# Designs tried in a protein design run: designed miniproteins, single chains, continued (5). Part 91

Each design is a single chain, and the fold is of that chain. pLDDT is the mean over its residues in the fold that is shown.

## One batch from the design tools (miniprotein)

Design m19162
Fold by ESMFold2-Fast:
Structure m19162 (fold): chain A 100 residues (1-100)
Amino acid sequence: MSLEEVAEEAVKELEEAREKFEAGEISIDELRKKVGEILKKLEEAFGKEFTKKLLDEVRRAMMEYVEKNPNASTKEIILKYLETLIEKLKEGVKEKLEKE
């Protein structure tokens, strides 16, 4: 599988997981497992430094979101985490592919 195909599959799987979680079709534990599996595939394809940078950027964005939204529910925080992860993944993949 090409790096582009791995990235496209990861984005699709994250978007599907977000939609299923928002609809109440999967639990937080099932979502955590799915996200973990996707991140492992990304680490195997793009390397540990790529995944670390991605997670560091997501963490910073989520810290800012929680600070600005102190009354956000657990569900809203998780949905924002998934949205942010998808956005930062798309940006990181684009930058990596442009440098190769």
Scores: mean pLDDT 83

Design m19163
Fold by ESMFold2-Fast:
Structure m19163 (fold): chain A 63 residues (1-63)
Amino acid sequence: PPPVNQDLSAPVIQGAVSRKPVDPATGYRDVLSGAVFSSRENAEEYARTVHRLPFEEAIEPLS
């Protein structure tokens, strides 16, 4: 007989305890577009390549 009895109701807890998806101590936000970065280097490069502005003018630290 074909065993088609299968239970898929076992939930894998996804986000049961959201600790910190990003490092809040080093979080940065692009003031102009609202993009968020977890690295100051990525935020600085984004500001320079997208907005042609230095880190201090386009990015604010969230820490």
Scores: mean pLDDT 63

Design m19164
Fold by ESMFold2-Fast:
Structure m19164 (fold): chain A 100 residues (1-100)
Amino acid sequence: MARVGVSVAVDQREATVEKEAEAEKYLGIGTVQVPPGTRVRLTVELKVYQDGKLVAESRAEAEGVAPDGKYRTVTAQAEVETPKKKNLIKLTARVERLPL
């Protein structure tokens, strides 16, 4: 299994990481630090490319609320399986502020 991680700040809204790996299973992990008194939706998109072509994709969402006075970590994980070959992995995390 190959793991790829990306951290996104709430004010940044989106972050993308690219990595080359050879594996049959890929785990993409997106993380956001949520400011106190804030609710967010975190969306993670994991895309795998072989020879420039999209061969697999997965998407995950997580919602979280930070209590007053404390930051909270919100994490979403997306997983895909592909034939064992050299792949380019693109992991995008997007964060949206939601009403409480």
Scores: mean pLDDT 83

Design m19165
Fold by ESMFold2-Fast:
Structure m19165 (fold): chain A 66 residues (1-66)
Amino acid sequence: MPLGDLSGLPPRVRQAVVRAVTAEILHGEDLDAAVERASQELGLSPEEAELAREAAREVVDVARSV
């Protein structure tokens, strides 16, 4: 099972993941919508947005397992 390792991601992608996960967990926003918004705010490319979406799903999965 892959672990949510944010240290391997570019800094902008990590920021998008943190913002999206925070919005999903604390504000009840849809994760995909939160990732899209964070990616737009940070000026991520479509490829970086895809990385952020995958990483955010892993982080949420790990957070919900504890």
Scores: mean pLDDT 75

Design m19166
Fold by ESMFold2-Fast:
Structure m19166 (fold): chain A 87 residues (1-87)
Amino acid sequence: DPVEEAIRAARAGLEAAKKSNDPAALETVQRGLRDVLASPTPEEQARAWTNAAAAGAMAAGIEVSLTDNGPQGAREAYKAAEEALKK
């Protein structure tokens, strides 16, 4: 479920941003979550989900390129952010 994955990525990004004290990453994650919740089409939801996952990865200090990987890159960034928060 892209919406549920975006919410989990946003939560992971929020926790990482709090830990790193990065207000820009926090704002980006919050925006991505709002966009997913407000998006009326699957295409817009996928875009918002990608943005939320990228913000989570950045907040966790993980450098990933999502431009070339699309939704698969977003899933990988989400997993990487979640794993970084476990350490």
Scores: mean pLDDT 53

Design m19167
Fold by ESMFold2-Fast:
Structure m19167 (fold): chain A 95 residues (1-95)
Amino acid sequence: GEELTKELMYLVGEKTGRRAAEAARASDKPVPEALAETLQQLFKLDPSTVERIRAAPDLAAAAQLLREMAKKSSGPGRYFLEGLADALEAAAQAA
């Protein structure tokens, strides 16, 4: 059913975001740059999306960018981006 797809995509996004935030914070690079590289490696994001994430001042700003992308997305991708954004926002608050 549609509901299970939404829940599964959200959980995948959430787990991915949590791991990406952990990797970014462990990196010698600025957090937004490390996050953009991690997400590009995992999801082969296009260069324009990578640059938008890299330009974010912090994880909270990156989360808001992904949340706005989710609003413009449809289907499973929307829920994945919502989960990803929520995980990055939670990681930002834990700092």
Scores: mean pLDDT 77

Design m19168
Fold by ESMFold2-Fast:
Structure m19168 (fold): chain A 72 residues (1-72)
Amino acid sequence: SREEIFEKIKEILLASKSSRITAREIGEKLGVSPATVSRVIRSNGYRSISELRLDLDVDEGIKLIERGVARL
């Protein structure tokens, strides 16, 4: 399903240390076309892989700040 593909895309992005992973590279890892990757991302409200990555990075940044405050 599109939801399953989207979850796998997020897992790949979180596991990747590269700031430049592309729809092609994700598609190769999942066995789907780059167009399918782009459609799934857009269906979930994102314009690009870069926008989705930024959203994931912001969420992790917020968790780090919250843990920092909890150590006061």
Scores: mean pLDDT 72

Design m19169
Fold by ESMFold2-Fast:
Structure m19169 (fold): chain A 80 residues (1-80)
Amino acid sequence: MSEVELQIKRMEELMPAFEEKARATFPQEVADVLVETLRELIRESRRIAEEAKSEEEMYEKLEELGRKLQEELDRRLAAV
């Protein structure tokens, strides 16, 4: 099992606790954006891990995904 696969599995296991804490800490609209963005990150990270032809390609695509989702998160939070 790769380091990346272990991190994805850990994020999936921590998702319910993150959702509960986000909903307790932030207004519903903000919590929904945070939870949806994290679910998208986990889903796309898993897809990249499965489809990547090399470990180097996997890390490059994960880095790009992180940047894209951070920009998307900033946009969604600005709209709330």
Scores: mean pLDDT 81

Design m19170
Fold by ESMFold2-Fast:
Structure m19170 (fold): chain A 69 residues (1-69)
Amino acid sequence: METHEEAILATSAMVRALADAVAYEFGEITLDEARARIDETLEWLKKRLSPETYAEVRARADALLARVE
C-alpha cells in the first residue's frame, strides 16, 4: 500500500494534472503545453512513487487529456 508521503505526492500530482487539463479545456494553454506539464510531473513522480501508485496516477492523467480530444 502507498505510504502517507506517496499519497500526498499522488494527490498533488492529480490536482496539478486536473488543473492543466482544465486550463487547456478553457483555452488558457495549448494541448502540447498541457501534455508537457503533465509529462514533467509524471517523470518526477516515477522516481518517487511505487510502480503501482505511479501507474494509477499516469492512467488518470492520460484519461484527463484524452476526454478533450
Scores: mean pLDDT 72

Design m19171
Fold by ESMFold2-Fast:
Structure m19171 (fold): chain A 103 residues (1-103)
Amino acid sequence: SQSDIDAFLARITELLRKLVEAARAGDKEAAREYMRQIEALIDEAISQTSDEEVKAVLRRFRDEVAALVEQYVAGEITPEEFIAGLDRVLAKMHLELKIIESE
């Protein structure tokens, strides 16, 4: 339902905000923990939808966020590059979900 999608988007946005704050603080352990919570939330959302296009969007979002966290934790990207990457991936997911809802 729309209320379930809205609740998911609110919860994921809050976890991403906490992930950003952990990155700004240089707290890699907190970043890993928030990523685990993000993965669990996305996997729950995937299990609750029957729409294969929505599932594909959520899996891509999960994988792209996970890759950014791994790169950040490994020191391959800066906190600023990491935060910019998260903003881009979140915006892409919101757009793709809105397009599917409009069809």
Scores: mean pLDDT 87

Design m19172
Fold by ESMFold2-Fast:
Structure m19172 (fold): chain A 100 residues (1-100)
Amino acid sequence: SDEAIEEAKEEVISMLDKLLEQVKKFLPDKPELIKKVEKLIEEAKKRIREAKSLEEIRKIWEETAEELLKETKDDPLAQEMVNAMKESAELMIETLKKES
């Protein structure tokens, strides 16, 4: 439903904003990593706002999570943050699909 799509967009955007704030808070001495994460998150938020289905939101999130994991491969804490947000987003989208 359109309601489920808008709810998924708001939740995923919120999760992305939270991830960026956590990276800034816990990895302040890694400005280049923060810049890369911020760029990927802003591009993902733009794509998510234009998405037309839960499947498209899922695809954008999966692609974004893969790129975030590649950029954070040398930082175990950042990897844990990305994986936690990925699992939360996947569970939320799957739940909305069952309830719509």
Scores: mean pLDDT 83

Design m19173
Fold by ESMFold2-Fast:
Structure m19173 (fold): chain A 72 residues (1-72)
Amino acid sequence: EPIKELLEESAKHLEKGDTRSAAVYSTSASILAMSDNADKEVIDLMIEGTKALLDGDYEKAIKLLKEAAKKA
């Protein structure tokens, strides 16, 4: 639940152009997923989404973060 909510908030903020808040939410979700018993598929999607965010590929980042949230 918390991981899903953080990923959804990250995608929403990124859609609004708030890259700073998006990065904070996605990083928080990644820390929780890596420390908890999250599925490998969710972790892989979060890593790819966060990488896309850092690379400036915001459309790809939004898609991947939303997909991770859906599976979380």
Scores: mean pLDDT 81

Design m19174
Fold by ESMFold2-Fast:
Structure m19174 (fold): chain A 66 residues (1-66)
Amino acid sequence: SMAAARRAAEAARRAADAGDGAGGSTVPWNAYKGGYVTKEGAERGARLARAGGSGEEVQRAVLEGA
């Protein structure tokens, strides 16, 4: 589900905003139970969200790896 990718991206963005560094920015994909997206896609979406991408851009990155 696209919602799981968005939640993962939001969590990564919040961790980055909190200043947790590399460790705190890591999001465990299994915790989100988003079977539709791949781990790689979700990671790309999370990194785009940390860079300030919009929700739609993040979802697109997760799906297509933009």
Scores: mean pLDDT 54

Design m19175
Fold by ESMFold2-Fast:
Structure m19175 (fold): chain A 72 residues (1-72)
Amino acid sequence: SKRAELEEFSRRLLEEAEKKRAERVAAGEDEKEALKEALGEAIAAAARKALELGLLTPEEAEQARALLAKLA
C-alpha cells in the first residue's frame, strides 16, 4: 500500500539521517547543527514523498507545501 511505502521510506530516512548526522559531526560540524541539517532534510524528503503518494488531505498537503517552502 502507499501508506506502507511511506512508512518504509520514513524508516530508511531516519536511519540515513542518523548516519549523515554522525558523518557531519565526525567532519567537525557542531552536533546541534549536524542534527538540525540531517533532520531538516529527512522531514523535507518525507513531506515530498507523502505529497507524491497522495496520502495527505488538501489541508495537510498545503501544510506540507508551506513546510517545504520554509525549509528551501
Scores: mean pLDDT 78

Design m19176
Fold by ESMFold2-Fast:
Structure m19176 (fold): chain A 63 residues (1-63)
Amino acid sequence: DHDDHLRGLLEKSIGDLDRKIKELKDEYKKAVEDGDTVKASELKKEIDKAEGDRKTLRDLLAS
């Protein structure tokens, strides 16, 4: 079924984003602990972007 195939691709993409967000959050925590405000700011922007992308894919899955 084409719907099952597309759903599987969306679920995989969401899973990939979940892993990326977790990695970025771990790096962000370390940057904050190290007092690296520049790196922390850059990582926060990357996290916000990835979370936005994940929200878009989840909304597409829910439709």
Scores: mean pLDDT 84

Design m19177
Fold by ESMFold2-Fast:
Structure m19177 (fold): chain A 91 residues (1-91)
Amino acid sequence: DAQRQKLLQQADQLQQQIRQLIAEAKQALANKDVAKLKELAQQLEQLISQGVVLSSELLDLGETDKAKELGVVLDEAAELLSKLRKYLQSV
């Protein structure tokens, strides 16, 4: 149905956005760009929050495989966010 298709498309787009932010954050961390890391950490936190809500909505529709796929990307993002926060506390 239309709602299911919308959520599946949102999940795919969100995964792409999170992967792009992960790549940018890894580069900013390598460059020790504190200002950029603060911005990326906030953006990553917002996308993770959106992903948790979306994952719940996908599960409510029985889209367990897509919710699991999104969950893997969210876990990777959360681990990186933890590393960014730890680094930012040290500077």
Scores: mean pLDDT 89

Design m19178
Fold by ESMFold2-Fast:
Structure m19178 (fold): chain A 96 residues (1-96)
Amino acid sequence: SALELALKASEKLNEAIDAYRKGDYLKAAKLVIEAAELLLKAAELDPEKFGYLIEQSKEALKLAKEALKLFESGGDIEEAKKKLQEAINLLVGQRP
């Protein structure tokens, strides 16, 4: 099931990229958070196979949560988009 979690994370990441391209940044941020959490769960279940994902997934999760807070509070949209794009880029390089 660690592989199934990693594959589900990849699906959520694809949905996040689509939402971002459509300008649905709130949805994109939530999907990136889900993807990062699924990758961390995969690494917990199979650290030998997926442990390499831990550091990038933690950083992506942090950035996506910061972006979500900015979008929800009506903060700096450009800063929020930058954080969200950085989170997406970290996870794209770590796809199974």
Scores: mean pLDDT 87

Design m19179
Fold by ESMFold2-Fast:
Structure m19179 (fold): chain A 83 residues (1-83)
Amino acid sequence: SAEEEAERVARGAVEGLLAGVPEALVTKQIADALVSLGVPEAEARRVAAEVVARAREMLKAGHSEEDVTREAAELLRRAIEEA
């Protein structure tokens, strides 16, 4: 389902950011995953950048990994469902 795929991509992205993977690589990985799920390339890149920016801001503000993953998953689910 879109929800399950979004959760999987969100979890990988947040784990990558916490592990110190460069934001550009995390953004590319999210965009590539969205394209594989039917999201157009331009939209996938836009959404990936938005997800990484939101996740970074939430982590910097002290939100838990679970809370950040949930927010990222919601953004990704909307993009997948609109594809």
Scores: mean pLDDT 89

Design m19180
Fold by ESMFold2-Fast:
Order: sequence, then C-alpha cells, then structure tokens
Structure m19180 (fold): chain A 67 residues (1-67)
Amino acid sequence: SRRGEMRGATPEDQERAERGREEAERALRELAENKDAPSEEIARLVGRLLRGIGDQVEAWLRGRRLR
C-alpha cells in the first residue's frame, strides 16, 4: 500500500489520501483508455478524477495546516 509520509497528518488523513490517490489513478487510467468516449462519459471520469485529487490535496493541506 502507498501511504504518504506526512508527520503532520493524522492516520485518517493518510488513509483518505491513499484512497483518493487510488481512485484518481483509476479514473485517470480509464480516461486515458476511453479518450474516444462520448463527452458525457469523459466528464464523469474527469469528475471522479478531480474528486480523488481533491481528497488527496485536502489531506495534504491539512497535514501542512495551510489554511
């Protein structure tokens, strides 16, 4: 499992970051494989990717306490 080494982050933040990263990676891969898909389907994949990245970034920012 890939866990970020963030001394300022809680174990829950690290777990969320890991799940978000995995989801973003999966969505990105599906987007790359389905680049010829309809715009509606592409928008869905992009939404999932952004959500996964958002969760990871939020956990990282909280670990840094950058508000």
Scores: mean pLDDT 66

Design m19181
Fold by ESMFold2-Fast:
Structure m19181 (fold): chain A 60 residues (1-60)
Amino acid sequence: LVSQAEEAERQGDYRKAAELYRQAAEQSYQLADQSPDPDTSETLRRGGDEHLQRARQLEQ
């Protein structure tokens, strides 16, 4: 998802890139919630936050 979002962004398709970043964030949050390891969970949540912020910037 992130690689696809970055590719869409490079092609100037910001609408598609934003949608893909939102999906990547959602998946990261779901994986974080299911992770038994707190360090892994924290890393996934931070990744999700970064993806969500990127999506919002592209939709600006």
Scores: mean pLDDT 80

Design m19182
Fold by ESMFold2-Fast:
Structure m19182 (fold): chain A 95 residues (1-95)
Amino acid sequence: ARFRITSDAPLDLSVFTPLLVRRLEARGFRVEVSNEGLAVVIEVENERGRARVVLYSDGTIEVEAETEELAREVAELVAEVLREEFGLEPRIEEV
């Protein structure tokens, strides 16, 4: 399953990435971060499977996971960080 998250604002990935990593780790995920060209890629894993989060500097975020439930959970955690730490109103869309 894949979800797209948008907040209509550019995102400082150097600030956002560490905050998202801490939130994911607090929820029991194992987290690996890599820089891939113009994007930051975050690979996460827990007992329910793997998800991939791609952060674009334009504020677009894509979440892909083995199940819809896991993809939705990770997408909701991303949206929580955007709301609580940045005061943004993110939209989550299945794509």
Scores: mean pLDDT 84

Design m19183
Fold by ESMFold2-Fast:
Structure m19183 (fold): chain A 72 residues (1-72)
Amino acid sequence: VVEEAKRHLELARQTGSEAHIRVAVDLARALANQGKKDEAIEIYRGAAEVARQHGFTDLAEEAEKLAEEIAK
């Protein structure tokens, strides 16, 4: 799951695909639900970074908020 999420973020980084960023966010939610909080935070932060690079500001803010809520 972590490798899969990282693959989607790499594709999004190369293509600018919002869909790949959203898949990575969904996979990070699955990781958080499995108790893999550190992995989920890593993927959420990666998604926020890629989203910001491509101008998806709302998605970047959403991913950052999700990472912060888990990291509490």
Scores: mean pLDDT 81

Design m19184
Fold by ESMFold2-Fast:
Structure m19184 (fold): chain A 98 residues (1-98)
Amino acid sequence: SMEEQERRQRIAELEKKAQEAEKNGDYKSAFDYYFEIARLAAELGDEDTARRYVLKGFEYLKKYLDSDPSVTREEKLKILSEFDIKVNKAREEIKKKQ
């Protein structure tokens, strides 16, 4: 549909932005973009793509947290846990709307 095409175009745009953030070592922007891609893919009902980008987002979130010496191990676990909860809630809501 047209709505699906618009969301796919947005995903393609965000993929390019995420790749540029990766190249620039901007891990925070990279995981933010990958998280947005995962949400859009979930809205399209594409759970495989959503899961792939969640894993990418986690990878760059970990790199970001490891680059910040002020973040404790306990805080890292909390942030990662909160991220996982947000993604799982988004998936559940998308499944209910389909």
Scores: mean pLDDT 79

Design m19185
Fold by ESMFold2-Fast:
Structure m19185 (fold): chain A 83 residues (1-83)
Amino acid sequence: SIDDIVRDFNRQYDTAQRLIDQMQQSSNPQTQRIGQRMGVTLQRIRQDGRRASQQRDVDRLQRLNRQVQGMVRYLQSRIRSDN
């Protein structure tokens, strides 16, 4: 259902935001810059997700959910590489 997709989107969004916050607090300047750049991207995705949810656009929500999932995987990989 659309409510399940919205719930999944919100969970992935929260995970991505936490990882971005972690990167922005890093002592590594390169990691901080990546966190800042990804933060801007995530905010745009949030606005798109809010509009898609209001319009009940399932296809757009699914695409945004896949995009956020990709971001989470990327952020986790970057954090692991810094450790």
Scores: mean pLDDT 87

Design m19186
Fold by ESMFold2-Fast:
Structure m19186 (fold): chain A 86 residues (1-86)
Amino acid sequence: SSEVEKAFKEFVAFFEEAMARLDAALAAGDWATARQLVLELGQRVDDFIEKYLDQLSPEQQKKVQELVARFQAYLQGSPLADLFLE
């Protein structure tokens, strides 16, 4: 549907902008902003997957999986790994 296609495009755009802002915050030593961006990005990823993933084309699903993998790899290679609370 056009709603799903719009949501996918908005999600990809949000993800790229959030990652760029996160990189800038970390480069500036702005840990408060970096923490907030990680939490916001994680929530938006989870919400998008829950609502839309099964409605996406196989190519779009693969793109979402690639973005999720990129985010997880970024966190694992980052001091932000300590933001995970059990």
Scores: mean pLDDT 80

Design m19187
Fold by ESMFold2-Fast:
Structure m19187 (fold): chain A 85 residues (1-85)
Amino acid sequence: KVEEKIKEVKEIAKKIKEINAKEFPSIEEYLKALEETLGVKVSFDEDMNPHFESKEVEIAYKLAIAEENENEEGIKKLIEEIKKE
């Protein structure tokens, strides 16, 4: 059900926000923390956009960033994307 998917993605986003609140000495250590917590491989592209092995985790990361930036329009668009999946 869509509601269950939204809840799952929000819980993943909460974990990502907790990781983002920590200071890491390198991008490699930050990525390792994300991989260990989320159980998926992650990399950044040349524009510093994260790419995840899981589409659900990728959406959750984008949601966490949008919530951190108080980007209400971005949050709404990401929730609509979850509803399509």
Scores: mean pLDDT 76

Design m19188
Fold by ESMFold2-Fast:
Structure m19188 (fold): chain A 67 residues (1-67)
Amino acid sequence: MRADVGATQGAIGAGAAFEAGAEGENLQKATDYSEKANVASQSGDAKSAEYYGWQGVEAGYETEKQA
């Protein structure tokens, strides 16, 4: 089983969302997704962790595009 691979991706995605410079409204969204990804990762739900991680990264990139 490779469930921890997805969990690791989710955790990385959450960190990347913060580093992507999410600010203002998007910062709040990135933080929310980051927390959900972390919770899912800790519970072993690799699929949810990856999903929320990706959502956080997208929110970060959108903030950068509108900067």
Scores: mean pLDDT 61

Design m19189
Fold by ESMFold2-Fast:
Order: sequence, then C-alpha cells, then structure tokens
Structure m19189 (fold): chain A 70 residues (1-70)
Amino acid sequence: MISKEEAEKYRKEAEELRKKLEEFKKERDKVLAMLSSDPELQAQAQAQIDKLIEYMEKKIKELEEKAKKA
C-alpha cells in the first residue's frame, strides 16, 4: 500500500505526461504537414511517432493505476 503523498506524486506525473502527450500530438501533426512533399519520409516519421505515443499512453495508464492502488 502506497502513501497518500506517493499517490499524489503518481497522479501529478500522469497529468504532466498527459499534457506532454497532447503537446507532442500537436507537434506530430505539424511535422507530418511539413513532410507532405516526401510521402516515404512522412510514412516513416508517422510510424516512429505512433510508437512513441503508444509508449507514453502506456506509461500514463501505469501511473494512474499506481495512484488508484493507494
């Protein structure tokens, strides 16, 4: 069982990552728009960015679940 202080720490970390993820998604859309002249490079960049988004979403869920177990 984690303390209330540790639970709040995990919640704050999850909220910070959620904010960074939203900013990253906005930057992704800008980067992909800039690469629209090169479809191959755009597709490669999109695949790499999608993997990073999945990783961040997984981390957010892990932190939220840890916060709930307090």
Scores: mean pLDDT 80

Design m19190
Fold by ESMFold2-Fast:
Structure m19190 (fold): chain A 100 residues (1-100)
Amino acid sequence: NDAAQRRTLEELRARAQEAEKEGDYKTAADLYDEIARLYTLQRDYNRTAEYYLKSAEYWKKANMTGLASTSYLGSAYQYQKSNDTKKAAEAFDEYLELDK
């Protein structure tokens, strides 16, 4: 089952990177959010936070501010769970940037 999970993550990353290349920011954001959720199941809080952050950046590029906001907060929360206070603060600052 670990091999299947790793294969799914690899396929999702490849699809997200292709969407990035094509300028399909909505698809890239959605795929990175899906990757973050899969890492949450593995309790890999740092990787979950990294992929929520990447998802938020692409939602922002797609002018989907509400979805970007949710993903930035998700990233900040996951970094706090991993005790990475600096990265949590950086992600929260990006969230505040959207609502100024």
Scores: mean pLDDT 87

Design m19191
Fold by ESMFold2-Fast:
Structure m19191 (fold): chain A 84 residues (1-84)
Amino acid sequence: SFLDELKKRIEEVKKQIDELKELSTRNYKLADRKAAENPENSAEIRAKADELVKFYEKQAEELKRITERFLQRVLDELNKLLSE
């Protein structure tokens, strides 16, 4: 059904966002380890980790935006059909 296809699309987007969150978590854990091993460069290591996590956050936000726009188009088409 259309609802099953929509559910699959939402589940796939959720999976991609969860993978980006996992990458962020792993990146911070790696940065913590590197900072412990190289304390003189800890600030630079943390800054690079923050930059990479910001990139993943932006990717997740874009995936949400694309999905919301798709859902809005579906709603707009439904409203058009119900108005005819």
Scores: mean pLDDT 85

Design m19192
Fold by ESMFold2-Fast:
Structure m19192 (fold): chain A 99 residues (1-99)
Amino acid sequence: EAEERLRRLIERAAEAIDDPIKFSGYVGSAEWLVRRHGLEHLLQEPTDEERAEAEALIKRVHDAVPADPEIKQRWLEKVLANDLTVRIVAEALRIRRER
């Protein structure tokens, strides 16, 4: 159940890569679900290349979100320090490449 919900959220994120608001929403929901149900073991460890791609996408999403600069900077620092968010974004990028 929770595993299927996580898979669906990451698939939705993969489909919404070009929509910063929807993408961030799906990624945030997936991160919450992983923390709530202890699903970290379902996420693959990203390669250095996948991690770099995920961080680049996170920065692009951050730049596109309309918010106060201080709030945006605090969010970016928190997200980039969060290995789980990077792993979720890397998984979404893998799914997008295969579909």
Scores: mean pLDDT 79

Design m19193
Fold by ESMFold2-Fast:
Structure m19193 (fold): chain A 80 residues (1-80)
Amino acid sequence: AEEFLEEVKRKADEALEGAKRDPSKAQQYINELAKISAEAWRKAREASPEDREIYLEAGKYAFDALKEVQALLEAHQAAS
């Protein structure tokens, strides 16, 4: 479970930094983060009680990154 959380944090951080560098790709990163979040929540439902909280944390981390990328996309569209 911990390895999944570390991988999700890495991917979410990469997506957010990618969106900051190129806001035109923000929709791609939003789609990727939505898939990661959905997978984390699916794993949480199927997990033992001990691992469930770790998968929920992973899902929340990805979803929080998704919200930040959405804000970047909205700011980019408003400036265009």
Scores: mean pLDDT 84

Design m19194
Fold by ESMFold2-Fast:
Structure m19194 (fold): chain A 60 residues (1-60)
Amino acid sequence: MMSVDELIDKLFAEGTDEQKEEAYELLTEASKKLQAAKSQEERDQVENELLEKLKEILEK
């Protein structure tokens, strides 16, 4: 499975303008949620959600 960093790199190298815009929004929201997270469990949930949504964008 690709890491978040690999998905981001591929998306910004090969993605459409629409995919890049959607990814920017997801990254911004994920960053805010990670800063608010108080446990590793909460961080893992945010990272898993981000990974899933990034994969969906890239597969479109």
Scores: mean pLDDT 77

Design m19195
Fold by ESMFold2-Fast:
Structure m19195 (fold): chain A 62 residues (1-62)
Amino acid sequence: SLDELEAQKAKLEEEIAALDKQIQEMKARGAPSTEIAKLELQLTLKRGKLQVLKLQIEKLKG
């Protein structure tokens, strides 16, 4: 349903914000580049899922 997609979108936006903050904190403290890269790949994947969800929501709204 549309409500379920909107809920998934909201949750995914929260996860993206939290992950972006974590990446920034890791960069600030000089964490290993491999660990930062792993989180950046997860961020990219979540942003891709968000774009797909937005398109699905738009399609259902007409």
Scores: mean pLDDT 87

Design m19196
Fold by ESMFold2-Fast:
Structure m19196 (fold): chain A 57 residues (1-57)
Amino acid sequence: SAEERAQAKVQELLELNKKMLERKRKAGIFYSPDEQKKLEEQIKKMLESLRAHILAG
């Protein structure tokens, strides 16, 4: 139950962030591969933190 809720929230936010980055890229904002990996890592850390917080209760 709590794991399912955490997973659903993490997945929802991950999809929203991916769509936001895709829109920025299409708008002519492009990042180097290193910059893109750094952004992806920050997003993953944020989502893992959120997941851990929900699961910890």
Scores: mean pLDDT 75

